# Ledger of designs, part 87: designed miniproteins, single chains, continued (4)

Each design is a single chain, and the fold is of that chain. pLDDT is the mean over its residues in the fold that is shown.

## One batch from the design tools (miniprotein)

Design m15014
Fold by ESMFold2-Fast:
Structure m15014 (fold): chain A 93 residues (1-93)
Amino acid sequence: AKKTAELLAELAAISEQIRNTPDPAEREELRKRGLELAKQNEIAQLQARGAQLVREGRPEEEVRKVAEEIREIVKAITGDEELVKQMEKEIEE
């Protein structure tokens, strides 16, 4: 919950900086950072959803779909396969 609020605050700050930055190169750098933070926020929301589905005893297929979405996002940001596997385990348990 707290981490998601911090990510949303940083996204808002970056959006404001992009609007106020005249340099195209600086705007592009800010856009890349904003995209990374947006994906991190999406991951945090999906993790919370996965945990809720497990607590509610929802079918494994629904939990697996959430884990797959997280995997694709983490892969796109980091390319870190070990981090992806760790996040999948956290949802299953």
Scores: mean pLDDT 67

Design m15015
Fold by ESMFold2-Fast:
Structure m15015 (fold): chain A 63 residues (1-63)
Amino acid sequence: MSREELRREIREILEEAGQKLTDKQLDTLVDLALAAGVTPEEFRELLEKYNGDVTRVGVELVL
């Protein structure tokens, strides 16, 4: 999956969850997901696990 495809998928997941991020925040989260090897589906599961807490998802991706 390309970074552009992952960015689009993660954006859609976040919008479905009612999360509003700036482009900079979204790009940071996408880069962390790429570095962690996380798929869009795995990202969705993490977001659900943390009840939409994007900050907690970001912390999990760097650990």
Scores: mean pLDDT 82

Design m15016
Fold by ESMFold2-Fast:
Structure m15016 (fold): chain A 85 residues (1-85)
Amino acid sequence: SDAVKELEQRALQIIKDLPQEKIDELLEKGKSLTPEELQQMTDEVEKLLKEGKIDEAAKKAAETSLRLKGAMEKLKEEAKEKEEE
């Protein structure tokens, strides 16, 4: 649990330090995110955590989080348009 909290805090800090252009790029890439790609990315984060590579895990978690956010925003927009019908 403590390792997960540390990972989350470091990933959030990485996101805050990213230039807006990179954030926008990752959000856009997230719109095409598949469940299989999400599983692969989460597996990579877990592997890095198991190896004690917290900084590398946090960087990949930050990227995964932004891509997932992009995918969720796309689904939310599509759901809203469908509800307005």
Scores: mean pLDDT 80

Design m15017
Fold by ESMFold2-Fast:
Structure m15017 (fold): chain A 73 residues (1-73)
Amino acid sequence: GIDMAAMTAKLNAQGKADTAMDIGVTIGMYDIMKAIKMSPPDSIKKQFKDHSTTLKSLGINDTADYFDKMANS
């Protein structure tokens, strides 16, 4: 797990509330898939990779590294 509140606060400070929402949706979908014992599809892994790239571009490297790891799992 990541500190979603801290990540959201950093993104909001940069005017990226829509990015914070999109990341929240990806995590929510992943949690639902885990709860129903479904393997995450490549589309979800791609979303983690895309979010990692976006977060790195915004200087939020710790969270980006977490999402990069999720994309490669």
Scores: mean pLDDT 77

Design m15018
Fold by ESMFold2-Fast:
Structure m15018 (fold): chain A 100 residues (1-100)
Amino acid sequence: SEVEKLIEELREAVERLIEIEERLAANPNVSIDELIAMGATVTSATMFLWIAEKTPEITKEELEEMKKLLIKELREVAKMLEKRDPEAAKEIEEIIKRLE
């Protein structure tokens, strides 16, 4: 179903964002503020996934609204990382493209 597909897309995004967060935590060039921003975005993404999976009557419209909010947060984090970790910024942009 369309709803199941959207939930799977959110799950894949969460998994990739966690991998990026772990790599950024190991990067000495990334500031604590950038790590906090990334951590907050991962938390939002995991919360949206949890809500989607635990809400039996969740609509496509509600999922699209959650994706829209997540994409906004991801764009801000990608801009912050563009200069210090361009590879991480690029990977976040690829996640955004996949969610769109």
Scores: mean pLDDT 86

Design m15019
Fold by ESMFold2-Fast:
Structure m15019 (fold): chain A 68 residues (1-68)
Amino acid sequence: IEEIITQVHALGIEAQERARELGLSPERVQAIADVAHAGYQAALAAKTAAEAQAILDRTRAELDRLLA
């Protein structure tokens, strides 16, 4: 479970760095930061590895959509 939480955190950092590199609007950068933060908080609150995995998958999909 800790490994999955670490992956969610890393995804959030990478997405925020990519958003800055791409010169995305402040609104989109904020949305990416909000999704990353929400995903990390949800992962920390997960009771099982399966719940943490679902949060990882969902957060990844949302961040990919915002970066496209």
Scores: mean pLDDT 78

Design m15020
Fold by ESMFold2-Fast:
Structure m15020 (fold): chain A 60 residues (1-60)
Amino acid sequence: MKVLVKVTIGKVSKVVGKLEDASEEEAKEQEKVIEMTIEEALAYAEYMESIGAKVEIYFE
């Protein structure tokens, strides 16, 4: 089953760097919507929240 995961990254350096080694410029104000399984979404949300991102999961 697929869900939509919305990740909002505030002005937090190093958040995106843990995923793809992104710069501080990319970490300023990024809003990403990713489609993945519920299990993947829960693991991803836990990881992203641990590094200061806000995560919202939308279910059908």
Scores: mean pLDDT 58

Design m15021
Fold by ESMFold2-Fast:
Structure m15021 (fold): chain A 63 residues (1-63)
Amino acid sequence: MELLKEIQEKMKESEPEERLLLSIAYGEAVLELIRAGRPVSELTKAMVERALEKVRERLAKEK
C-alpha cells in the first residue's frame, strides 16, 4: 500500500507525461497486489483499466 501512496503523491506534482507513466506504474502495482492475494475492489480495477486505456491512446497519437 505504501508504494501506491507514493505513486499518487508523485502524480500530483508531475508533468502530464510523467503522470501517464505513473498511472502505468500504479496499474502494475495493483495487479501485483492482486496476484499476491490482496483484495482489490471493482472500482480500483476500473480505474486501472481506464488509466491504461488513456496511456494507449496517448502512445497511438505519437506514432
Scores: mean pLDDT 64

Design m15022
Fold by ESMFold2-Fast:
Formats: structure tokens, sequence, C-alpha cells
Structure m15022 (fold): chain A 94 residues (1-94)
């Protein structure tokens, strides 16, 4: 049975603080959502640790995709880029 992980990233600025939203969904080969979880973080390091632990617990996932919500804030864009690159490295180290 084939499983796919979809990692959705959104970064927003609330009261001059950056907030990172990470949603991870586990899908079967027919596209049915078996599991979905959303967490919020204030640091890239914590968000990447969450993604790493999730991928380690779901080691037999066949595909991983990253989806990014567009941002109008330049600092949020930088954080999104850092998250995407960090997640790519985690996937490559599996």
Amino acid sequence: MKYSLVIQLDVEKVDNKLVIHVRISLLDEDGNRLYSEERTFESVEEALEYVREFLEKNSHVDTVSISVAPSYDEEAKKVLDELVEGIKKIIEER
C-alpha cells in the first residue's frame, strides 16, 4: 500500500512576531486523508524538529510533498525558504 505525506507551510506576522504553521497530512494511494495534524511554532528549529520526528515515525511513506502558502512579508518569505530547504535536507537524510 502506498502512502503520501503532504507538508503545508504558512508563516505569518502577528504583533511583530513570526508564527510558523505546519500541517502534515497522511494520504493513501486513493487520496483519502488517513491523518492530519497542525502545529504552530515561533522558531524554524522547532518546526524542523517536528517534521523530522513525524517523518521518522512514518518511515515507510512513499512520497513527500511540500506546499507553501504565499506571503506578502519579506521576513516571512525568508523563514519559508529556510523551512523548505531544511525539510528537503531531512527528506534526503532518510
Scores: mean pLDDT 80

Design m15023
Fold by ESMFold2-Fast:
Structure m15023 (fold): chain A 72 residues (1-72)
Amino acid sequence: SDALEAEIVAQVREILARHGVREAELLTDSPAARAARAELREWVRRNGLDPQEVADILMANGLAAAAGALLF
Protein backbone atom coordinates (compact mmCIF):
# COMPACT_ATOMS: atom_id res chain seq x y z
CA SER A 1 0.00 0.00 0.00
CA ASP A 2 1.07 3.62 -0.53
CA ALA A 3 0.88 4.21 3.24
CA LEU A 4 3.22 1.29 3.97
CA GLU A 5 5.66 2.44 1.25
CA ALA A 6 5.69 5.98 2.71
CA GLU A 7 6.27 4.55 6.22
CA ILE A 8 9.20 2.40 5.02
CA VAL A 9 10.87 5.36 3.25
CA ALA A 10 10.31 7.67 6.25
CA GLN A 11 11.69 5.08 8.71
CA VAL A 12 14.83 4.48 6.63
CA ARG A 13 15.46 8.24 6.44
CA GLU A 14 14.92 8.50 10.23
CA ILE A 15 17.42 5.67 10.89
CA LEU A 16 20.04 7.39 8.67
CA ALA A 17 19.45 10.75 10.38
CA ARG A 18 19.64 9.18 13.88
CA HIS A 19 23.09 7.74 13.10
CA GLY A 20 24.28 10.86 11.25
CA VAL A 21 24.86 8.83 8.08
CA ARG A 22 24.17 10.09 4.56
CA GLU A 23 22.66 7.60 2.08
CA ALA A 24 25.86 7.73 -0.05
CA GLU A 25 27.92 6.70 3.04
CA LEU A 26 25.67 3.84 4.24
CA LEU A 27 27.71 1.03 2.62
CA THR A 28 31.07 2.26 4.04
CA ASP A 29 32.85 0.52 6.95
CA SER A 30 32.46 3.45 9.40
CA PRO A 31 31.02 2.60 12.86
CA ALA A 32 28.00 4.86 12.18
CA ALA A 33 27.28 3.19 8.82
CA ARG A 34 27.57 -0.31 10.34
CA ALA A 35 25.20 0.69 13.18
CA ALA A 36 22.70 2.22 10.71
CA ARG A 37 22.75 -0.93 8.53
CA ALA A 38 22.25 -3.16 11.60
CA GLU A 39 19.29 -1.06 12.81
CA LEU A 40 17.76 -1.06 9.29
CA ARG A 41 18.03 -4.86 8.99
CA GLU A 42 16.61 -5.36 12.51
CA TRP A 43 13.68 -2.98 11.79
CA VAL A 44 12.79 -4.93 8.61
CA ARG A 45 13.08 -8.27 10.46
CA ARG A 46 11.08 -7.09 13.51
CA ASN A 47 8.23 -5.84 11.33
CA GLY A 48 8.06 -9.13 9.36
CA LEU A 49 8.78 -7.40 6.06
CA ASP A 50 10.33 -9.12 3.03
CA PRO A 51 13.86 -7.65 2.48
CA GLN A 52 13.53 -7.92 -1.32
CA GLU A 53 10.17 -6.08 -1.32
CA VAL A 54 11.56 -3.33 0.97
CA ALA A 55 14.69 -3.05 -1.21
CA ASP A 56 12.51 -2.61 -4.34
CA ILE A 57 10.59 0.23 -2.62
CA LEU A 58 13.83 1.90 -1.48
CA MET A 59 15.39 1.61 -4.95
CA ALA A 60 12.29 3.26 -6.50
CA ASN A 61 12.71 6.16 -4.01
CA GLY A 62 16.42 6.82 -4.71
CA LEU A 63 17.66 4.92 -1.61
CA ALA A 64 19.86 2.45 -3.52
CA ALA A 65 22.50 2.08 -0.77
CA ALA A 66 19.79 1.25 1.81
CA ALA A 67 18.38 -1.34 -0.63
CA GLY A 68 21.90 -2.80 -0.98
CA ALA A 69 22.29 -2.99 2.81
CA LEU A 70 19.22 -5.29 2.99
CA LEU A 71 20.28 -7.61 0.12
CA PHE A 72 24.08 -7.82 0.50
Scores: mean pLDDT 88

Design m15024
Fold by ESMFold2-Fast:
Structure m15024 (fold): chain A 68 residues (1-68)
Amino acid sequence: AAEKVVEALEKAGFKVLAVAVSGDVIYLTVEAEASQAEKVKETIEKAGFTVLKVEVHGNLIEVAARIP
């Protein structure tokens, strides 16, 4: 569920600013520096989600991931 990935990111020290779900894809906006993009991706993948894309916008990281 969407809650699982949000909780995983928060436990890893990231602030989740926005969550949206469309079909089997979850869209996440995470407050993090560009250098942390790989850590954000790894956290989402370890929660069981398949990361489809990662976009960095200043201090925001936007991720699209497939829900398991």
Scores: mean pLDDT 83

Design m15025
Fold by ESMFold2-Fast:
Structure m15025 (fold): chain A 68 residues (1-68)
Amino acid sequence: GNYYYGLGRAYERQGKLELAALYYEKAAKAEPDSPLGAQSYRNASRLYRKLGKDDLAKEYEEKAKKIE
């Protein structure tokens, strides 16, 4: 279920960016070919870029573009 997206948002609001990215990644993988999956990949990409994981951020941005 997309309760992972809710957890990602909750951790991001708390400033726990690594946990937020992880849960957005889980949300995206649970529904990879959906609008929520695309949003979750974009959110994970944004946070991984902030965490210095540029290659992973680029990978998830490309996954989001393929869905939308």
Scores: mean pLDDT 83

Design m15026
Fold by ESMFold2-Fast:
Structure m15026 (fold): chain A 59 residues (1-59)
Amino acid sequence: SVSPMLDVEGVDEDTAKRLYLSGLAHSVEDLQRLTVEELKSIGFDEETARRIIRGARAA
């Protein structure tokens, strides 16, 4: 389920699905392990990637 990732600031439903389908993250803990560069590798821009990581690490 992508629902736990939706609780992260900067993660909407489309972002959560993209992360899940890419295999990079299935949980908030997975998001906390990611780098900006890994998020950019699956098509997120730098600002969006930084926002996702910031939200995950503040959770």
Scores: mean pLDDT 75

Design m15027
Fold by ESMFold2-Fast:
Structure m15027 (fold): chain A 97 residues (1-97)
Amino acid sequence: MKEYAEKARQLAEEVERTAKELEKDDPIVAQNLRDAAGSLRKAAEALEKGDFVTASNYMTAAALLLVSAILESKNPKAREAAERMLQKVGDLMKEVS
């Protein structure tokens, strides 16, 4: 449980760093990644409290924001980064289930 909260926080930090790197190349994708990182931080807080329903809802919100980033991306680098982050969110959701 605490381990999953830590994984969610680490993933949020990774997503936020990726957003910062993409900001000049694809600001729309960067914003969707920042919003996804925010949702992952809220998921981590819910996981730390043992609230798996709330955590699942925030992880789903993060996944939807990452899907939006993939669909809106015109830059292959930004698209690939968003796809990698989506895979990691999916992996985390599977571990929590």
Scores: mean pLDDT 86

Design m15028
Fold by ESMFold2-Fast:
Structure m15028 (fold): chain A 60 residues (1-60)
Amino acid sequence: SVAARAAAGLGGMSREDGEAVVRAWRAGDHEATGRAGEAGGLSREQGINAARAAVALADS
């Protein structure tokens, strides 16, 4: 998805990690979003911020 590609680009993650981060964010699970960000090499806060920014950008 566009959001997954944006999250991967913003966070320096793989496409797969970007997809996981966006999926968790869209489900409303911020803890899972942070954990997915950590799996991609980010902090929890960076993962959440990347998901929020990517989804906002894709949905605009």
Scores: mean pLDDT 80

Design m15029
Fold by ESMFold2-Fast:
Structure m15029 (fold): chain A 86 residues (1-86)
Amino acid sequence: SLAQQLADAIKAGASTEEQVALAQQVLENPESNTLEEMAEAAVAAETNPSVSVETRQAMHRMMKEGFSEEEARRIEELALELLAAA
């Protein structure tokens, strides 16, 4: 999925431009990703210190514009569960 590609790009230390482009692609195709895959992308961004402000802003826009309040809350809940399990 696009969310898995975003998570992998963040973990691999891909360029800010690539990460932002992937976040935009997720925003344009939100239904192509599971909430669990979205949570994994969020965890990748939170646990990788090299993530730029531009990537964080793109991910914030992705969450705010691509998902409902209920979906965003569920993604946050799943991300917290993944962080607690790590």
Scores: mean pLDDT 81

Design m15030
Fold by ESMFold2-Fast:
Structure m15030 (fold): chain A 66 residues (1-66)
Amino acid sequence: EVLSSLQEAIDRLAAAVEAMIAAGASREQLERALEYLRGLAEVVKDDAASKERAEALAERVEEALR
């Protein structure tokens, strides 16, 4: 199922984002992650659940950049 595979990919991305923040990633690394997550949200915009999760991860990175 495509939706199940996408959810699994987003779960892996969420873990990677949290690991990056916990490791004290640089502003440059966080900005790259933010660009990627915003692009992902646009790609998955027709799946509201995946879009919301991608946007939540992008917001998490934005908070870490503040």
Scores: mean pLDDT 79

Design m15031
Fold by ESMFold2-Fast:
Order: C-alpha cells, then structure tokens, then sequence
Structure m15031 (fold): chain A 82 residues (1-82)
C-alpha cells in the first residue's frame, strides 16, 4: 500500500486495493480457501505496484504485470468452479 500510495496517491491506491479486496471477498463467498484468497490479494497488489511504477516512469505497462492480473482473474474463476 505505501508504495502504491506514493506513486498514485492515497485515493487511487485505496480504490485499487478495494477492487482487489472485492475480488477476494467474492472468492471467499464462493467457498475459496483463505490461502487462495490471500494469494490472489498478494498477486493483485504486486501487479498493481508494477503497473503504477511503469506509468510513473512514463514507460509502457510491463507485459508480465498485465499477465499477472489476467492470471489472478483466471485463478478466481477456477476457484469458483472447484
């Protein structure tokens, strides 16, 4: 959070964290384990920080950070299916 807030400001960082928390809450409601919810939250924050750093530096988004975000969504879908 501190790093993300430093790059984007507290308000934008709070909104991004809320989006990640929303996904985690949906997975928990669907019966996902707390370990999976925590992993998804962690990966989402890592991807957000990487993207924020690239944007702050005026660089294009890191394809790996974009892939991590897509992977978090995919893991969420698989958890609901299982």
Amino acid sequence: MEELAELLGEEVARRLVAQIEGLAEQLRAAGASEELVEEIRRRGLEAAVAAARALAAGEPLDPEAVALEAEVIRLGDEAVAQ
Scores: mean pLDDT 66

Design m15032
Fold by ESMFold2-Fast:
Structure m15032 (fold): chain A 72 residues (1-72)
Amino acid sequence: GLSPAEKEGKRLYEELKLGDYIDLIEPGSVLVTSRPREEWIEFLQNPKKFDPNSKLPPLSREQAEKIVAYFE
């Protein structure tokens, strides 16, 4: 089963429709497995820093860590 952090990460992923963003930037699982965890956390906190046209709301560090945990 999922840990509490992974369950919360899944909930945030689904509620915020983050799948559209993560699926668009991911050539399969490669970006999650090839990039440092901290780069994923930074992306989720500052999506407009990486894509100025991003409609993704910036997440708190705690929310970003839970989403990254769900994908790990």
Scores: mean pLDDT 67

Design m15033
Fold by ESMFold2-Fast:
Structure m15033 (fold): chain A 92 residues (1-92)
Amino acid sequence: MELEKELREKMKKAIELVKKAAEAAEKGEYKKAYELLKKAEEEAQKAAELVHKLIEEGQEEKARELLEETLTEIKKILEEHKEALEKALEEV
């Protein structure tokens, strides 16, 4: 339960940071968007460590479900804001 809650928290924070990055990019705040994407990457790395721990505890199915949900949400945000986010990466 503890690891699952911590993983959900890190994943939720990563999604939130990607959303904020997309919003900043749409406003032309490319440096801010890039900083937010970097923070999202850091939270995603922490989430990956927690996924590994869940797999070690024999909760592979739970880890897979949480990853699939999170990746689906992030993919939607990235696709909807693709041009703005690409410009943010080019300007930095």
Scores: mean pLDDT 80

Design m15034
Fold by ESMFold2-Fast:
Structure m15034 (fold): chain A 86 residues (1-86)
Amino acid sequence: HMVEERIRLVEEIAEEMSKVGNPEAVKKAKEIIIELIREGYSLDEIVERIREKYSDDEALVTKAEALVTALRGRERGERLRRERER
């Protein structure tokens, strides 16, 4: 299922990002993003909702935006590969 694959990619990206720095903010951003993905929100809607609800937590917003950007890049790569195989 696409939702489960998207969640898996978020977990992989979060693990990589937590090795660079601020693992607590990365973990919190990961949990929020996964919840919103399960609720059916698009990546753009997820970023907007996190900015609106957590505007006072700059570290969280920054990590969430970075996570969504990385996820968007990975999903684009997967989509292009699948289109080439068809």
Scores: mean pLDDT 79

Design m15035
Fold by ESMFold2-Fast:
Structure m15035 (fold): chain A 100 residues (1-100)
Amino acid sequence: SEKERLILEAEAELTMVAMGAAVGKLANSKDPSKEGKELAKKYQELLDLAAKAANAARNGDLEEGIKLAEEAAKLAKEIGDESSARSAERAAELLREARE
C-alpha cells in the first residue's frame, strides 16, 4: 500500500540519520577535548532518536515516530549536521503523509 511505502521510505531516511550519527560519534570519540566529548554524546543521542523513530514507524506508532524524527532533526541542526537534519525532516514528512 502507499502507507506501507511511505513508512519504508521514512525508515530509510532514519537509517541514513543513524549511519551519519554513528560516523559522527566515532570521529568525535577520538577527540580528547571537551568539545569532542560533547559532540560524541550528542551524536549518540541522535543515533538513539533515529533508532527509536524507526522502531515507532515500523510498529505503526506514527505519532511517536513523527515526534522522535522531529527531535532528531532539531538535534542534528544543533550539531550542524545539515544532511542528518534534512533526512530526519524528510522522515517526519513521510510519516505525516502515512498518517493521512
Scores: mean pLDDT 89

Design m15036
Fold by ESMFold2-Fast:
Structure m15036 (fold): chain A 60 residues (1-60)
Amino acid sequence: KEAELLARADAIIAEVSPKYQGLARALRDEMRLALAAGDYSRAETLLESMEQLLAQDRLA
């Protein structure tokens, strides 16, 4: 579900601190490319990386 993955990625970008903004956007852009290629497994892995980034940001 392309729209759901991208919506979650955008929500994470809105929540991460300025320190992680560049990395979060780069991961989201890679996710868009994976989805355009039909590679949902890669898109899900990239979203997991973004969730990990948000979790780390919230702890620091």
Scores: mean pLDDT 82

Design m15037
Fold by ESMFold2-Fast:
Structure m15037 (fold): chain A 73 residues (1-73)
Amino acid sequence: SGSRHVQRARDATRDTSRNNPSMAPRAQDLYNRAVDYYDRGDIDSMRRYSDRTVNLGRFSVNGARQRDQLKRQ
């Protein structure tokens, strides 16, 4: 459902804030756009922006994990 996509984008925004704080404003902007499209009933655009937010979150988590692994060497 649309609400699940928006929830995933919200979680990804939090992941970005925790793991990549410099990108937090970008994640928030992408999330806000997803919410706006959801409220307007534009499900295709909502999914696109939700996916972009989720991808940024995943990138942020993976980057933090990789940096942590390198520091353990």
Scores: mean pLDDT 85

Design m15038
Fold by ESMFold2-Fast:
Formats: structure tokens, C-alpha cells, sequence
Structure m15038 (fold): chain A 92 residues (1-92)
């Protein structure tokens, strides 16, 4: 689970760097589903480490986004939001 989360955060960051909005949406969707699973089924240590992986990944993602043109940044942010929304719909 934690290795998979690290992989998904790396995929999200690289997709954002490449401007691949479909890959961004997919990675955000899969990461959101995995984070929800960890929150429901993980022990305290696993949940704490997952939060740390997410925080570190989000910091790196913000750095990538800051370097993108405004239009590309908006598209990537929209794709992230859509991925998270789709995960929420799947879990409902």
C-alpha cells in the first residue's frame, strides 16, 4: 500500500510536469482511492506514513505547478480535482 502510494504520487508529479491531463486525472483518482483505503483499513503508523507521503508529494507538486504556464497549471489543477471527484463518487 505505502509503496503503491509513493508510486502514484511520482506518476502524478511526472504527469503534471509533462502536461498530460489524462494521466494526472488517473493518478489523482487512484491515489485518492488508495488514501481512502489506508484511512479505513490501515493501522495508526500506516495512516501517519501515508499522510507524510501525501504531504511530501503535494509540496513537490506545488513546485512543479509554480513552474508551469498559467493555462497549463489551470488544466492540471482541473484534472486533479476531477480525479478526486471521481474517487469520491466511486466511494459513495
Amino acid sequence: MLEELRRLMEELIEAARAGDVEAVRRAAYEAALLLAEIEETGDEETRREALRIEEEGMERLREVLAGLPEEERRRVLEAIGRGIQLAAEELA
Scores: mean pLDDT 87

Design m15039
Fold by ESMFold2-Fast:
Structure m15039 (fold): chain A 61 residues (1-61)
Amino acid sequence: MLRKFAEDLFNTAQQLKLKLSSFRVHLEAYLGIQLNEEHLELLDSAQNAEELEAVLKLLSE
């Protein structure tokens, strides 16, 4: 479920004090796509899990 993935990833990033772009490999594996720098900037702009879910939906097409 996309929402649970977004919540788990956002929580992990918060706990580790890392940017979401630090999880590029995990995100690429989940979405089945290669992320470019514009995608990573969009992911890093997410302020909460709901915004991250919206970005992931946009990227998955």
Scores: mean pLDDT 82

Design m15040
Fold by ESMFold2-Fast:
Structure m15040 (fold): chain A 80 residues (1-80)
Amino acid sequence: MAEKKSLATSLDVAARIHAIAAEIGDRNALDSAMGTAEKVAELGDKESAAKVYELISQAAENLGDKETAERARKKAEELK
């Protein structure tokens, strides 16, 4: 299998950390997570990006940010 010691792997980890921070009320972390997930998808790791977008959608819903939650959900579906 191809080595996953790439920038995409680092960005995936960062996006997941930001999404978790957003779940506890950090709205700025939602913007960071969305941007990082987009970079992961651009680097070709669409499966990881889709999972991060699902996590962002849940965090955004917990914050009451319906627009970001719907946007993240659509991005996750688009990557399938």
Scores: mean pLDDT 70

Design m15041
Fold by ESMFold2-Fast:
Structure m15041 (fold): chain A 100 residues (1-100)
Amino acid sequence: SMGDRYNAMFDRWSTDFNRIQQQALDNMFRGQSPQQVIRDARDRIDRTRRRLQQEFPDQRDVIDIRSDFSISTVQFLIDMQIQNPQSGQQTLDVIRQTIS
């Protein structure tokens, strides 16, 4: 069904995006600049977008929209981590709940 295909796509997207978010947090803990962290995240999101669009060509537009919001989500994670260095994991957990 359309719902089953959407759920399958969303599960793959969520798995990959969770890895990207965790990598961004890890890169911040390693002392990478916000600019470098967002560039790495954009590259990873673009790679994930292309791969998922090949697996789910019927979901192409949804994947594009989610990929765009994913970049904004990583920027929010970076901003929160800068403002409170101990907030990154809590922010990530909230994001994961909100975009599920």
Scores: mean pLDDT 79

Design m15042
Fold by ESMFold2-Fast:
Structure m15042 (fold): chain A 92 residues (1-92)
Amino acid sequence: MLPDSVARVANLGVGSFTIKDRLAGLAAAVVGNTLVEAGFSPERAAEAARRVRERIVNEDNPSTKSAREIAEEVMREVGLPEERIEEAVFAL
């Protein structure tokens, strides 16, 4: 009960994260961690994660689906194999 109410209030709170910011942060973290584990440099992984975050925060109505699609596209652009991309977006 209380956790759901607190989550909703936090998404609308002054100086707090929006749903968009949280979704962007989660997708960016998944992309960054996946690329590092796949052998990409931390700098390349951080750049890819930043691109994912930027694309999601610039969407008017971001959803879990659009976040997955953005994450998949960025991971494909950096050359991650499709099987690894599928595993990563399943975690989202």
Scores: mean pLDDT 73

Design m15043
Fold by ESMFold2-Fast:
Structure m15043 (fold): chain A 85 residues (1-85)
Amino acid sequence: SAAERIAKLKAELDEKSGEYTKFALQLIKEMKEKNVDPETRQKVLELMSELFTNLGLARSHVEDEEKTQAYVEKAEEYRKKLEEL
């Protein structure tokens, strides 16, 4: 049913949010330990902002499968960019 699909999608988004939060906290810790320059820190924070903004938009549009998927894909692109830094 539509309700079951939405409930599953919400649970998946909540799980991704938890995983990405742990990832972001670890990156912040590593930046502090490595004394990363202010310009690089700013870029990381901007990418983190975009990541969580797109996750929030996915969560707000869970009844629209196409929009939700598009926002999830954008969030994953920003997570990958953060991993490559």
Scores: mean pLDDT 86

Design m15044
Fold by ESMFold2-Fast:
Structure m15044 (fold): chain A 59 residues (1-59)
Amino acid sequence: LEAEVQAAEAELRSELIRGGKELTDAVDKDSKTVAEIGKRIAERVRELQARVDALRAQL
């Protein structure tokens, strides 16, 4: 369980870094494209955070 929490936290951190780069690469795109990328990143981060929280509750 502890190792699973660490793995999930690492995945969340990796997703934040990747998402940040994707948004940076899209700064010259139209506002609709940027908003869509932002929503997608927020959704993934929310899912990963919920998973981390669920695993921590099992510790």
Scores: mean pLDDT 77

Design m15045
Fold by ESMFold2-Fast:
Structure m15045 (fold): chain A 113 residues (1-113)
Amino acid sequence: AAALSAEETLARARRDARDRLRVEREQGRLTETAEEILEKIATSEPEEIKRFLKEKAKELLEEGKVTNEEATALSLALSVINALEGKEPIGTLPPSYATPKEQVEIVLKRLEE
């Protein structure tokens, strides 16, 4: 397949974030953290999204409370940032066997690299 431009990648990511936000909200599966992350992807510039994810990952690790939903939302957002930066998003996601805390630690490390 042809590579998407950075603008097309961002536009698609924003559409997918809005669609996911709507579907998860309708299904009653939307957590507060997932809503914040998806809204940030839908409305903010890539640099602002990356900064938000780094700060949010730090907050969750410092509080010592990480849910599966929060870890999943952060991993999906990292995938979007990696795609925008021309990196392979799937290969950079945390392994499914990792704990929610370990998943957030991996996301933070990837964002700091």
Scores: mean pLDDT 72

Design m15046
Fold by ESMFold2-Fast:
Structure m15046 (fold): chain A 96 residues (1-96)
Amino acid sequence: KEEKIEEAIKEINEYLEKKRDEVQKKWPSMTDEEKKKYAEELNKEMDRFIEEVAKKYGLSVEDIREALEKRGQERFDELRKKGYLIADAVEEVAKK
């Protein structure tokens, strides 16, 4: 189960990285209405992809979501211990 969860998370992260690059290119030129529509479409695509990955590895969508939340929290805690808060970095860039 752990090995299958690891592979599923890897595929989801690779998908997210590709989508993030696409969003970063399109997002700055979008109106608020276009952003809302695009976000709704991205959420639907993400839900479908997670469901497909869950089916592929014989996992539940909930197992994948719990694993993503746990890893996100662990990564945040690790960065926090090192004094590197992503929120602080984003706030510093926004102040510029």
Scores: mean pLDDT 65

Design m15047
Fold by ESMFold2-Fast:
Structure m15047 (fold): chain A 59 residues (1-59)
Amino acid sequence: SQAAVSAILSPAQKANLARHGVSVAEFIEIARRSDLESVLVAVGLTDPATRAALRPLLQ
């Protein structure tokens, strides 16, 4: 859910998404349609703990 994803993302990570012109909702849609790891790299979410927390919500 968007609320669960938003709760996992730090303020800095949300700012990084905004820098790429992507909302949390758009991020979820893109991640579900594409390879999750490639999307995370593209938007600068390279933190391993954040990736691990997001994977079960987006796969």
Scores: mean pLDDT 77

Design m15048
Fold by ESMFold2-Fast:
Parts: C-alpha cells; structure tokens; sequence
Structure m15048 (fold): chain A 120 residues (1-120)
C-alpha cells in the first residue's frame, strides 16, 4: 500500500528520536556520536522519501538514493564500533515504531530508498 508523506516523516522522526535516546545511554562517546549521526541520516532519508512520494521526480529519486547510502554508511559505522549497540538500537527502533503504528511506514520508506538506489 502507498504511504502518506506525513506518515513517512513521522516514522523517520520516531526512529531518529529513538536512536538519539539509545546514544544517550551509550557508555562509549564514539558509539553515542555514531548513533546520533545514524538518526540524522534516517531523518534525511525520510524527508527525501516523502519528497519522492509527493513529486515522483528523478531528482527526488537521486536524492533519496544518496540519503539511503548515507544511512547505510552510518549503520555500518555503528556496527563497526559495537555490534551490541547496533542490535539494541535496531530492537528499540522497531519497538518504538510498532508502538506508534508506524512500522509499515518505516518499511515503505526503506523499500522506496532501495528502489531509488537500484534505479541508478
């Protein structure tokens, strides 16, 4: 099903806020900073996905593909620093999105981003 841009933006915000909260609990400042950067990258991906849903433009698709690469790079950096922190962050984000009823919107956002990257 097609998701509304507002739901995509809400899902990205919940994910960013959750990642920031996990970062505040981190003992290692490098892990905390990596989680903060991942949250910002996910929020940007949500903004570009919402724009792509609204416009359908090739420019929006390219921006979304770039945002997806940045989010993947940030996610790998968290895993490189701490596998446990990465796992905990993924679990906390999934739980928060499920509670907010936004898990489907988040999944839709990631699928759009993967499609945009594949089209390059």
Amino acid sequence: ARMAPEDILAAARVAEETLRAVGEEAEDPEVAEALRRLGEAVRRMGEEAARYVETGSREAARRLARAYREAEEAREEVRRLSEEAARRAEERVRAALTEAGLLGAYGYMEELAREALAAE
Scores: mean pLDDT 89

